# Designs tried in a protein design run: designed miniproteins, single chains, continued (2). Part 33

Each design is a single chain, and the fold is of that chain. pLDDT is the mean over its residues in the fold that is shown.

## One batch from the design tools (miniprotein)

Design m5124
Fold by ESMFold2-Fast:
Structure m5124 (fold): chain A 76 residues (1-76)
Amino acid sequence: MTREMELNVAKAIEEIGKEIAKKIKEPIMTESGKELEPEQYGLLLAQAEFRDAHSIEELAEALAKRRGIPIGTFYR
């Protein structure tokens, strides 16, 4: 595990969250009745999508599969 890999994974999750947010124009009402801004909701959805990974390596592999990029991108 490297710090660079951890940072690349974190950036990829944030970018996916922003991509989700771009498709949402209005705040989203949560089940608790709290409104989330599109960017906040997008980030939460992205984090939830990758929550089941047991390690940063598994998380990077899942992100690589979703984005269609080689896993080696997260190690450089």
Scores: mean pLDDT 68

Design m5125
Fold by ESMFold2-Fast:
Structure m5125 (fold): chain A 80 residues (1-80)
Amino acid sequence: SAAEEAERLMAEIVFLKALVESAIKNKDYDLAKVLIDEIRGKLAQLRALLPQLSPRQQAIVEAFIAETEKFIAKAEKEIA
């Protein structure tokens, strides 16, 4: 279902966020950039699922997207 696909994408993004944090701590900024691009791709897929979700599920997913975008902004500042 769309809800199961959204949960899978969110779990994958959480895993990739941990890898980004690890890459930044190791000063591996090239790896961090590649991983951030992968997160952005998964966020696009997650946004595409929004019309197929219930209003309650949409709110959860939209909040997750917003927090992930804040994470990316912070990570990009640390890389710059």
Scores: mean pLDDT 92

Design m5126
Fold by ESMFold2-Fast:
Structure m5126 (fold): chain A 73 residues (1-73)
Amino acid sequence: AAHSAAPAALSDAGHAALVAAFPGLRYSQNETLLGAFDADHRFLALADLRTREVRAVVPEGERAVAIIREHLR
């Protein structure tokens, strides 16, 4: 459906999966972006909630990308 520019949202299951995969994970979210950081403040992955594009910024972030993509609604 070529309908709706509503931002995507990460589910509670997605948040739980991210924390389980990356102990000490920190993330910041605004209305359009979700950024995931590890315990060492390394930027792992970025999700654009408007476009639903998710990318890794480091190789270790590929797992975070997979979890975020699976759990975006």
Scores: mean pLDDT 75

Design m5127
Fold by ESMFold2-Fast:
Structure m5127 (fold): chain A 60 residues (1-60)
Amino acid sequence: EAEEKAREYLEKIEKESGNTPTNLKTFSLSDEEMDEFARYLQQSPEVRAEVAKRAAERAK
């Protein structure tokens, strides 16, 4: 549940930010959405690793 929720937020952010998301700070997100996203990431270490991996793949 938390994993799926965090993943869904990630995809939504990428879609709204366009095709050049690199860092969480790069895209604009409502305070509430950012808080929820962070909460789900903390509850799902696996999703946190996935997010970090995605960022690394784009930054390479």
Scores: mean pLDDT 63

Design m5128
Fold by ESMFold2-Fast:
Structure m5128 (fold): chain A 81 residues (1-81)
Amino acid sequence: MLKLLEEAQEAAEKGDEKKALEYLEKALAIDPKDSLALLGVATNAILNGREELVEKVKELAKEKGFETTVELIESMEKTKK
């Protein structure tokens, strides 16, 4: 679990959107309730200016029913200028 999250975050930092999403989906397949995986990838994408990846993570979170996680991601986006 933890290794998949770390790999997803590294991919997000490097701008490898496809790999970031693949690792994130694998983490969610192991633990479908792991909102921390979604938050970790989204936070890393926001900090590194990967706006497109942030939107993809929000879409995935909405699809999986993580409404609170989506709200947290949106709050982080609004705070960053």
Scores: mean pLDDT 75

Design m5129
Fold by ESMFold2-Fast:
Structure m5129 (fold): chain A 111 residues (1-111)
Amino acid sequence: MEDGLLLEGETLEGKVFEGKTFSGEAGLKLVNSTLTNVTFKNNTLTGKVGLLIEGSTLTGVVFRDNTLTGEEYGLKIENSTLTGVVFEGNRLTGGRDEVAVEGSVLNGVAT
């Protein structure tokens, strides 16, 4: 399914994504993107991966009270740099594992 939200090569600052439902190959893909002080709250993200963060730089991003459901992973972080990112109150479900992190730098990430 291609009906998930893809943010690719984007630069986003101070935005809020709230109460959204995205279903696709991933619910939300953040690919090669730079996000600063962006909030994702009360979203339902469903796919093979609920939330995929790949090749991206996230600073001060908040993921709060989201439902992340994947056939493989609820949350997957690959080749990314996360600084001051908060994951709070999220519900993660994945058939392999709830969370996978690979090739990434996590500085001051709160779970």
Scores: mean pLDDT 85

Design m5130
Fold by ESMFold2-Fast:
Structure m5130 (fold): chain A 61 residues (1-61)
Amino acid sequence: LPVLTPEERRAMLEELTRIVEDLRAGKITVDQALARLDELFGDRISPEALATLRRGVEAVA
């Protein structure tokens, strides 16, 4: 579903990478990382894609 431009996808990947890096560095908790995912992506991607990202964040913790 092409609702995102290539530039928007790149920006989203950069934000996701930052969340994962902050989580690994202990700067944020898993709950804070999940809340940030909801804020940044919740209205921009499908619920299925968001669930996949949440699983990825939980797997890093």
Scores: mean pLDDT 75

Design m5131
Fold by ESMFold2-Fast:
Structure m5131 (fold): chain A 85 residues (1-85)
Amino acid sequence: SEGDQLRQQIDQLNQQIDDLWQRLQTISDPDQRQTIQETLLQAYSYLLQAEVALDQGDYDLARQHIEQAQQLIDQAQQLIDQALS
């Protein structure tokens, strides 16, 4: 079902955030770490909102929040890659 697909996507994005949190611990620059941390916390916030929307049956809103979380996760990954380069 569409709901099952969205739930799987949320779970996958939560796993990506957890992986990025582990990588964040390897960054020595405190300003870079703070920026990435704030980006990941914002992504978590969108995924929580997506879960609420999904539970309420608002699949369009859930999809929007998932897309926002994905963009922030991609940004955090790019910032981590840049910090470690």
Scores: mean pLDDT 90

Design m5132
Fold by ESMFold2-Fast:
Structure m5132 (fold): chain A 86 residues (1-86)
Amino acid sequence: LAEEAIRLGRKAAEYLAKGEEYKEEAERYLDKANELISKMSPTEAGRVKAQMILEFQKGAEEAKKKDADFAEEMYREFVSRLLSVE
């Protein structure tokens, strides 16, 4: 579960890095990762969320090179959605 959630989260970050045209794909991978996180213990979920935030930061930094406003908006949205998963 944890490894699969991180793989899906990394995929979401990769699509985030590609920019606005891939927003729907990034969101789909984030939704899949969040579903797996919801099945984890709080301790495991916390560790996975921390790793995914680092991947989102990397994706957002890459996206900033094309559109800084989009990158900031998507990073905040993704982190917010991730942290809302119990």
Scores: mean pLDDT 83

Design m5133
Fold by ESMFold2-Fast:
Structure m5133 (fold): chain A 76 residues (1-76)
Amino acid sequence: NDERARALLEETRDGLVEAANQLRSFGYSDEEVVERLTWALRQVAAGRGIDLPEEEARKAAEDALKQAKENPNAIR
């Protein structure tokens, strides 16, 4: 996809990490966290008129979960 999708992924990065930490604190599994974040990111993209492919959204969700695991206290 295009520059707009890339910009969205950059600006939502910290928010996704925070969301991953919250979901993990609620007891969600790694798979559930990735699925939920992938869905949420695609909803945000759709709301802005951006076509974000599922594969790219899933990769961003996986990257956010990895960062959350490396620093569980990173909440801004």
Scores: mean pLDDT 79

Design m5134
Fold by ESMFold2-Fast:
Structure m5134 (fold): chain A 85 residues (1-85)
Amino acid sequence: SEKEEIIKAAEEIVKDTRAYLEKQRPKLSPEQQKLIDWGLETLDLELKRVKDAKTVEEALIEYFHLRIAAEYLRKKVDELVAQEK
């Protein structure tokens, strides 16, 4: 179903983003790592919203929220890593 395809795409974004952020984690201070912890928890909650959506349209809206959150989180972690050099 279209909803199952959206869920699969959302799961792949969460998986790829988690792998990327965990790779960056050792480059950050313990205080800065809190952004990764909070960010990953936020992505898991947004993935749950995609899965719990009652309609395809609702699932797609939550999917776009997830994509933007993941992109912004990667950007902010990259900025923090650059500051530690």
Scores: mean pLDDT 89

Design m5135
Fold by ESMFold2-Fast:
Structure m5135 (fold): chain A 100 residues (1-100)
Amino acid sequence: MFDPEKLREAVEAFLKNPKDPDAWQALRDALEEVKLDDGKSLLEGLYENDPRAIEKFAELLRELGIDPVEVLKTLADIYEKSGLEEFAKLLREQAERLEA
């Protein structure tokens, strides 16, 4: 069973210090624990730009009082600065989809 408190803690830690690799890893681990209907993790679904993963991610973060667009844009900025431009672009496309 997914623990929403673990996700909240991971997201808050990441937003406070987005350059901390441990905070980023904790966020990824929390997202991997959430499963989609096809058995994929939420993290895998977000990476593949799956609309079901985007919807589930948005719902979970909104229930925690966190803006999912802010989280995705923060991740994209980190990945772009790290030279992972394709992954950063994917995260920005997901953020834009949630704003629409």
Scores: mean pLDDT 75

Design m5136
Fold by ESMFold2-Fast:
Structure m5136 (fold): chain A 88 residues (1-88)
Amino acid sequence: SGDIRAEENIAILIMMEKVGMDKDVIIKTAKKFLSRSNKKERIKIIAHLIELGYSEDTIKKMIIESTGWSDEEAEKMIKEAKELVKKK
């Protein structure tokens, strides 16, 4: 469930980057994945976006637009994702 689906979604985002798709298309796809994901899957996707160099402001906007969560909730998810990146 959570691990396999997050890894598949991340693999799609990696492939989109490798084939040179526009950032707007990648962002739209990531937002779709975030809207369909549970909390653990979202944290893994957000961690991957941080590793790819997307700004925290861009990621926050993506979370809010895909989930309807508040700024404070989005910031909390970004914090959890940053801790996941540090453990790597």
Scores: mean pLDDT 80

Design m5137
Fold by ESMFold2-Fast:
Structure m5137 (fold): chain A 83 residues (1-83)
Amino acid sequence: KEEAIKKLEESIEKVKKAKTKEEVIEYAKKGLMEALKLAESEIIPSIIGYILRLIGIEIDETPFEEAKREAVEILEEARELVE
């Protein structure tokens, strides 16, 4: 769905501009949740997996710049999955 791809692309841009780890996690979660709402049933488990990976980054002592890079990669993987 084009709409899901658009939401993920918007989320990626916001994460790239984020100034804190909290903003990175917030913007990435928002993008993944919007993609989940628009997803076909087959890919829902994978999107939930991406959300869990993001929560792992939130809980871990990952530095801000690394958290930002990993969040972008998660969102890009989700975008490719949704097509």
Scores: mean pLDDT 81

Design m5138
Fold by ESMFold2-Fast:
Order: sequence, then C-alpha cells, then structure tokens
Structure m5138 (fold): chain A 92 residues (1-92)
Amino acid sequence: PTLTARIEYDEERGVYVAVLDIAGGAPTTVEFEIDGSTLGEAVLQELFEQLAAARDASRIVIYVRGPEEILEQRAREVAEAGRLAMERLYAA
C-alpha cells in the first residue's frame, strides 16, 4: 500500500506529531505517544509494537515528547522510522 509520512505541530498539547496515512486501510485513526528525547532500541521497539497493533488503520498519529529544541527533528525521525516499519509489516 501507499504510505505517506509527515509532521505537524499540535499547539494544544505543545508537541510535534508524526502522521502516517495509509491508502487502502480501514477508515480509522489510531494515536499514541512516543518518547522522542532519545530514540534508543527500547523506544524503537515500542514504536514497532504500537504500529503493528495499528497496521489496519488508515491514519496513525504519533505524539512526540522531548526537549523543545529537538522536537521537530525527532518527529521527522519518528515519521521515517514509522514509514519503514509499516512497509516491513505490509511486506510480510
């Protein structure tokens, strides 16, 4: 399926969000939060598990937490990691 990844700033929560849109998924939105202060192995594993549970959704919104100065960069990294993880899940 076609995957689109992008980032947005959520002013109400004061965080950057990574958004994954999946063509052909069920018409549902799933959202969850990830710690963007460090993208170590444990955080990436949590991201993968959340995405695996949400793989049938047409839209996935990932809220990124961390130091303000790196939030935009971390949201971009989470969006890319999420895109790659979803491509892997759909290839299996």
Scores: mean pLDDT 77

Design m5139
Fold by ESMFold2-Fast:
Structure m5139 (fold): chain A 90 residues (1-90)
Amino acid sequence: TLSHEEQENAVKEFLKKVGLKESDLPCLRFVLMNTESYKPFKPSKIATDLCKPDVIKVAKIIGPVLVTKTFKSAEELFKALVEAYNANKD
């Protein structure tokens, strides 16, 4: 089981890779916690109103990955997030 610190570090590296900032992590967590459904991924109105469109877009892509899979390493999580983003960003 991946530790909370390892998971957070993998997500921070992912945010940097997709052109976001580490300071966007609290907003991303807020969107993921304030979600009406995960299939299709539907953030709540309050999350949509308070967070940047780019953060909402990323949450829509990675939210399903985070709730359907378990990861044994930060590298495995990072790879899964990047693959999901690249498959869905366009």
Scores: mean pLDDT 75

Design m5140
Fold by ESMFold2-Fast:
Structure m5140 (fold): chain A 61 residues (1-61)
Amino acid sequence: ESEEEAEIERDRAARLELVDRIKDQLTPEQYKQVLEDIDKVAELRRESRRLRPEHMARLAA
């Protein structure tokens, strides 16, 4: 429900739209793997959100 979660969901939706455009060029196996990768990227972005302040502090140091 946060703005950051909305951005993650929007990015996921955009990736799904791009995959849908090339869906006919993908095998069913590749399509499943890409969907899993999209979900994995969304999860990694959520984890990055939690660590973002500490990561920014370490980059600044």
Scores: mean pLDDT 71

Design m5141
Fold by ESMFold2-Fast:
Structure m5141 (fold): chain A 116 residues (1-116)
Amino acid sequence: MPLRNLSADEAFKEAARRLNLSNEATNYLIESIKNGTLLRDDKVFEGKTAKELAVKLLRVLFECPEDAEALPENELPGIEDLNDNTVCNLLATFEQTGSVKAARLVLLYFKKRFNL
């Protein structure tokens, strides 16, 4: 079933299941995304940071291709130009550079996309 057609809660549960995340990690990441605290890399689950797990969770939610290319930080789009493909590129930028601008755009699009 395509994750983009599910409710936010169903999409989170299915994405977490596909990533074999623990209940503790899943609940922490969902709360961090909803509360806009995803940029805090202050907790480790199963040898991976919350940041790394959140990127993987969002990639599954947006059905990102594995070959999604990072955008240069000086070429980041405005929120009005965001779509599922552009968000995948922004996730790659955030993973590679830790760009706060890329992370903020991803979270804003996520909230809009899933009506959170």
Scores: mean pLDDT 75

Design m5142
Fold by ESMFold2-Fast:
Structure m5142 (fold): chain A 55 residues (1-55)
Amino acid sequence: QAELDALRAEAARHQAEATRLKKGYENGSLTEEDKKRMEEHEARAAALQAEVDAA
């Protein structure tokens, strides 16, 4: 229970960060390093969501 809630919260946090970075990148406000961090947050969110879905 609590572990799944923690995983969902962590996945949501990574997804929110990825979305924020993506908007900044699309507006030309961010660097290539920020794009890489966006991709890392998206990958982490997907992995955490997969763990929640498998439970």
Scores: mean pLDDT 78

Design m5143
Fold by ESMFold2-Fast:
Structure m5143 (fold): chain A 99 residues (1-99)
Amino acid sequence: SSREQALNQTKAGFVLIATLTELRLAARATGDKSIIEAVEEVVKRAIELFLKLLNGEISIDEFEKEMRELIEELREKGVPQEVVDAVAAQFDHVVELLR
């Protein structure tokens, strides 16, 4: 792997963690316990997927597919649409850095 690839993977990790942190803060701002608990479960699953990607257990295409399903789950669980849209936009940046 090139130095550029390693740096891009590191940047992807930082963008992902920042995105998940903002998502958690947005969930807490709703004051809705069901939304907060749903977001914590999505955050946990997102981190597990990213670790599987870094360990070579899943492809970038599989990671993108499963992460987009988690983002849709946020909408279905009542996370505000503007927050879901912001997370989706940041995740597009994560995928671009990984490719």
Scores: mean pLDDT 87

Design m5144
Fold by ESMFold2-Fast:
Structure m5144 (fold): chain A 81 residues (1-81)
Amino acid sequence: NKKEIKELAELVKKQIEDGVEDIIKERNLNEEEKKLLEEFKEKAYEVIKELVENQDFEKAVDKLQELGAELVEKLEELRKK
C-alpha cells in the first residue's frame, strides 16, 4: 500500500533524526563524529526516498541496516583512545 509506505517513511525519518540527536547528546561527539552522523542521515533519507518511489521494503531495510553497521564501525574507530 503506497500510503502506508509513505507513512512508514515519515516515521522512520523521524526515528533516524531523533536517534542521531540522542547519540550526539549521549556521547558528546566531536566534529568528525557529527559529520559521520550527518552523512548517515543523508544516505538513510535517500534510501527512504527510494522506498517511497519503488516500494521495495526488503531492499530498503537491508540498505538501512548496512548503513547503520557502517556508521557504528566508523564511530568506534574514531572513539578509539
Scores: mean pLDDT 75

Design m5145
Fold by ESMFold2-Fast:
Structure m5145 (fold): chain A 81 residues (1-81)
Amino acid sequence: MKLSEEEIEFAVEIFDKNDGVITREDFDELVKKLNLSEEEIEALRKAMEENDGVITYEELKAVLPELYEQINEYRLKKIGE
């Protein structure tokens, strides 16, 4: 799925403020902002439940690889310039 620059920036902000983790409180905002499918939302919810209410970069890569890759590319772009 193609994500907008604004959607990627929002996700990066969430991870940045939480030292690379999404919390339950940030989960609802992330889901709404990124317009995730029901299947993606369910996968994220299960991952958070299994990981004590947080989701790490490793878990995000397994659940939403497209989002993870786009966040990583965005971060690299900012570092490279």
Scores: mean pLDDT 74

Design m5146
Fold by ESMFold2-Fast:
Structure m5146 (fold): chain A 120 residues (1-120)
Amino acid sequence: SPIVEKIRELKEKFQKILDEIIAYLKEHVPAEHLNLDEIEKYKQEVMKLLDELIEAVERGASPETLAEIFKKLLEAFDKLVEIVRENAKYLTPEQREKVDELIKKLSDILKEIAELIGEY
């Protein structure tokens, strides 16, 4: 399915940007203030929901089912953003702006996925 292939490509882009955020936090946040375990927990929840969404599209799930999975994905993403921003409090204002730019790119990918599943 062209839609499944496109969402898989978007998932790869999402993962790369998220890994860039985590690497940036590891480099610039003091280790004693970096809650890496909680970041990894919410990262795993988001990535799992992206996989569940891809599988649901691939099996031809209803628009209502796709919307419910996507809602859970957005809720998990909001939690991930909250934890990233809590860790980013230890960054300079310029470094926080860099993290916010990367978060915006993740949000833009999720919007593109929303458009794709709305067309499906």
Scores: mean pLDDT 91

Design m5147
Fold by ESMFold2-Fast:
Structure m5147 (fold): chain A 82 residues (1-82)
Amino acid sequence: SKNQGLIFLDAMLGLLTMQKEVVKRSDLPEEKKEKILKIIEETEEKLEELKRELEETGDLKMLEKALEILKEALKKIKEIEA
């Protein structure tokens, strides 16, 4: 349902918010922190746009788009952490 989809999207956004705080408090080099935080912030912005679209249209394809965006973000973060 649309409501269940919104719950999943809100959960994804909540996890990104927590991940930003973890990164900020980590012992990672500052340059790596800045790159990772930028990716998280760009990902949050995209998921907020998809949440708005899901609220307006009820189109659950927005969840598939959100998952793909998260997968791409996680791939980039892993490359930076290496």
Scores: mean pLDDT 86

Design m5148
Fold by ESMFold2-Fast:
Structure m5148 (fold): chain A 79 residues (1-79)
Amino acid sequence: SLKEEIEKIEKEALERIREIVEEGKRNNVPLEEVQRRVAEVIIEALERMLKLAREANDKELEELFQKGLEHYKKQLEEL
C-alpha cells in the first residue's frame, strides 16, 4: 500500500540520518557538514515519496511533499 511504502522510505531515511549524526559526533565533523548531509537524505526521501504520491494520484500528499522539498532545498542553499 502507499502508506506502507511511505513508512518504509521514512524509516530508512531516519536510520541513515541517525548514522550520519552519530558518525559526525565521533569524527568531529563540522555541524554545517552534518546538517548538509542530513538535508540531502531528507530531500532524497521526499523525492521518492512525492513520486509515490503522484503515482497514487494523492494530491494532498503531493502538495505536502512538494512543500517539504522546497523547505529543505532552501535550507541546503543556506548551508
Scores: mean pLDDT 89

Design m5149
Fold by ESMFold2-Fast:
Structure m5149 (fold): chain A 71 residues (1-71)
Amino acid sequence: RQDLVDRLNDLSRQARDQGALDASRHLSDAADALEDGAPTSVVLRHLDQAYRAAPPSLQPQIRALRDQVRA
């Protein structure tokens, strides 16, 4: 799970660098929820919000992380 937290934080930074501030915030919230041991449904909700707010360039990476959290 630490690898997922690190990937979410990296992706949040990439979103911020691209000006996708809403996507960055939702990715950061997903990382915090995962680190705090929140239910999978809460983490997935944040990832779904991040996906909808993300530019097309980041959507495949967010989807891959969502699939890993769901597994």
Scores: mean pLDDT 84

Design m5150
Fold by ESMFold2-Fast:
Structure m5150 (fold): chain A 85 residues (1-85)
Amino acid sequence: MLSEEELEKIQLAALELIEEYGSKKTKVTAEDAVKKLVEIARKLGLSEEVLKKIEEAGEEVVKEYGKDTEVTIEDVLQKILDKLV
């Protein structure tokens, strides 16, 4: 189970990623979104164990959408966060 502090940092990473894309409605592949989310989370100082959990949740989201399917960054991030709670 992730701590409240770890979840808050992951949520902050998700918000920073939305800002980088410029809109929560920007269409992205789940694979690209996961890679960028992990990069931002690493920059925020999350542990290797937490980064692994984000990557595992992200891999499941990539499988659910399909690697070549574009969806909104908001929907991808919400699915990743739902798997981490």
Scores: mean pLDDT 83

Design m5151
Fold by ESMFold2-Fast:
Structure m5151 (fold): chain A 103 residues (1-103)
Amino acid sequence: DEELERWKEDVRRSLLSVGPVDQDELDEYLARRTVEDYKAELRANAEEGLRTAEELIRTGNPESKELAKRAKEKFRRALETGDVDDLREGGDLLVEAKKAHEE
């Protein structure tokens, strides 16, 4: 239950990060997803995060590179353990890395 709710929160946050979302449609979408769907989503999100982190490690400034390295480590752990908290922390670090890269 708690793991499933954390996965729902992760998916909700990811979808909201790309723009305004209809809350009712989002709630219906999340209610229809299975545990297998959330596991696949965690894997896909962690793999996407790893790709973005590796790009920032190659192209970013020193501050962005350091944050991206930390994000990469979190995404790698999420893939190894399935821990949604590692995925969330990786995403947060990646946001900070992108912000540092823009400055």
Scores: mean pLDDT 74

Design m5152
Fold by ESMFold2-Fast:
Structure m5152 (fold): chain A 87 residues (1-87)
Amino acid sequence: MYRVSVFRFENQAALDEGVKIALDLGGKLVYYEDGRAVIETRNGEEIVAALAPLAKSSWEFYLYEPFDPKKLANAFPENTLLVVSPA
């Protein structure tokens, strides 16, 4: 089971800053195209806490099966960062 934390950012520059913060906290970038990013991490709580103040909106959901990062990312609009961690 995977926990997916969704972050919506104001613009592309804010998304890029969010991606950099997630990478600095040990996240692994698995997809970044067309204004959508997917980060995999074992430190989901730390990354989520760092990103929440920067995002205009955020929420969480769970995936029970393996996922394709490109398909997951393309289910969301531009300026979205998805943080995926084991649940």
Scores: mean pLDDT 88

Design m5153
Fold by ESMFold2-Fast:
Structure m5153 (fold): chain A 100 residues (1-100)
Amino acid sequence: MEEELRAKLKELGFSDDLIEEVLTLPPEAQEIILKFLDENPKANEVKLRAFLLALRGSTGYVDKENPEEFSLEKLAEFIGKSDITDLEELVRELDGRFKL
């Protein structure tokens, strides 16, 4: 898993600092990121950085539309479907959807 994720992040041209930050996450979060990258092979660094900020900054993230169904997979799907190219704007959208 870790070696596969590292190889994929390098192939996508992500910075070494971002790669190491991803690899410090729990295995469950790493698996979700790997799946996200498989489903979104053109995912940019902005989307991945937004995901990491959400994981590190959020205590109490809930899905406001389905509070009983919040998961890291839903968070990754929301980021993957976003057309937003600016990190601050994408984080603001995440906070609007998932932050109480």
Scores: mean pLDDT 70

Design m5154
Fold by ESMFold2-Fast:
Structure m5154 (fold): chain A 68 residues (1-68)
Amino acid sequence: SSLLDKAKKEIQAYLEEKAKGKSDEVIDEMTKLAVEAMEKASKAKNEAEVEEAIAEFKKAVDELLASA
């Protein structure tokens, strides 16, 4: 669906932006969060659930980077 494709693109773009200058270990953890978010978005029943999956992903990445 177009919503899922948009979500995957946004998740990937955020991952690429936040991965700049990070260690391989941090990038690996961020990639795991991206995979989980994409799976959650693929199971979403509506646009609001897709947006929630993206928002939770961005929050999880930001929290990971704050503690790394």
Scores: mean pLDDT 83

Design m5155
Fold by ESMFold2-Fast:
Structure m5155 (fold): chain A 65 residues (1-65)
Amino acid sequence: MKKKKLSKEIEELVKEIETLAAQIPDPRRRARIMREVGEVLSKHKDPEEQIKALKEILERLRAEL
């Protein structure tokens, strides 16, 4: 089912972002990234929009590391 699969994908993206953010030495930068994740989840009501925004955060984080 699409909805169940999207919820799992969101959870996996959040965990991957948390894992990469944990590699950042600056605690302020880590906190900022996690706040961005929280803002995405609160601002977007559509799970597909949340996934898109989370993927953008993840790709930006990978490019900066």
Scores: mean pLDDT 77

Design m5156
Fold by ESMFold2-Fast:
Structure m5156 (fold): chain A 62 residues (1-62)
Amino acid sequence: SAGAEAAARVEAANRERGREVEAKYGVKVEVSAEAVDDTSALLTIKALGETVQITVPASAVS
């Protein structure tokens, strides 16, 4: 579905960024995304014992 594709794209893009942060700062970063609708995803980032969630439009990672 479009929502699942959007979530997969958001997760892939942010996982790439997380790896950059891990390499630069020596911290562990876990990234996942879940479909909210056909054009947005709920992004979950876990780092430094903290969890952050943000809704991201698919267009932001096209």
Scores: mean pLDDT 77

Design m5157
Fold by ESMFold2-Fast:
Structure m5157 (fold): chain A 57 residues (1-57)
Amino acid sequence: MEYDLDAIRARFQALAPKAKVTVSMQDGQLRVEIEGEIADKEATVALLVEVGVDIFS
């Protein structure tokens, strides 16, 4: 399965316009890094769960 990393990055960037967002694949898993202010923290957490990042591990 393939992810559109640019589309995912843009979705996170919209939730954190002043932050630096980096999206990459590592060993078949999606990795997201956000550096700076997050405007919509709840929406950012929901998007991380949607794209398969487990934040409760």
Scores: mean pLDDT 72

Design m5158
Fold by ESMFold2-Fast:
Formats: C-alpha cells, structure tokens, sequence
Structure m5158 (fold): chain A 76 residues (1-76)
C-alpha cells in the first residue's frame, strides 16, 4: 500500500513537471519521500527535487520516472 501510494505521488509530480507546475511537483515528491523508508529511493526523490528547483525539468522527470517504476515493482 505505501509503495503504491508513493508511486502515485511520483506520477502526479511527473505530470505537474510536464505542465511547468514546479511547486505542486515538489509537494508530491516530498509526500512520496514521507511514504518510503528506503534510503536509496529517498535520495533519488531528493535529486529529482533538486533538479526541478534548478529548472532541469527533463532530468527531474527522468529520475522521477525511474523512482515510480521501482516503487511500482515493489508494490506488485
């Protein structure tokens, strides 16, 4: 359940980044980070937030996509 909810938040962050809504994207990424205790996943989410804040939305989306896929695999 937690992995599934975290993945859904990361997917919502990706959609927000596509729309240029960086603030909403960061809120969803922060929520996903709260829902996981995996230090590697938390670190990857932090990197996605950092790149989003720097305006590198392509790299932020790419990192977020890898995180979402990993969380979806763990939820299965």
Amino acid sequence: EKYREAAEHVRRAIESLKKGDVETAIEHLERAKELTDDPGVRRAIELAIEYAKKGDYELARNIATLVARHLEEKAA
Scores: mean pLDDT 86

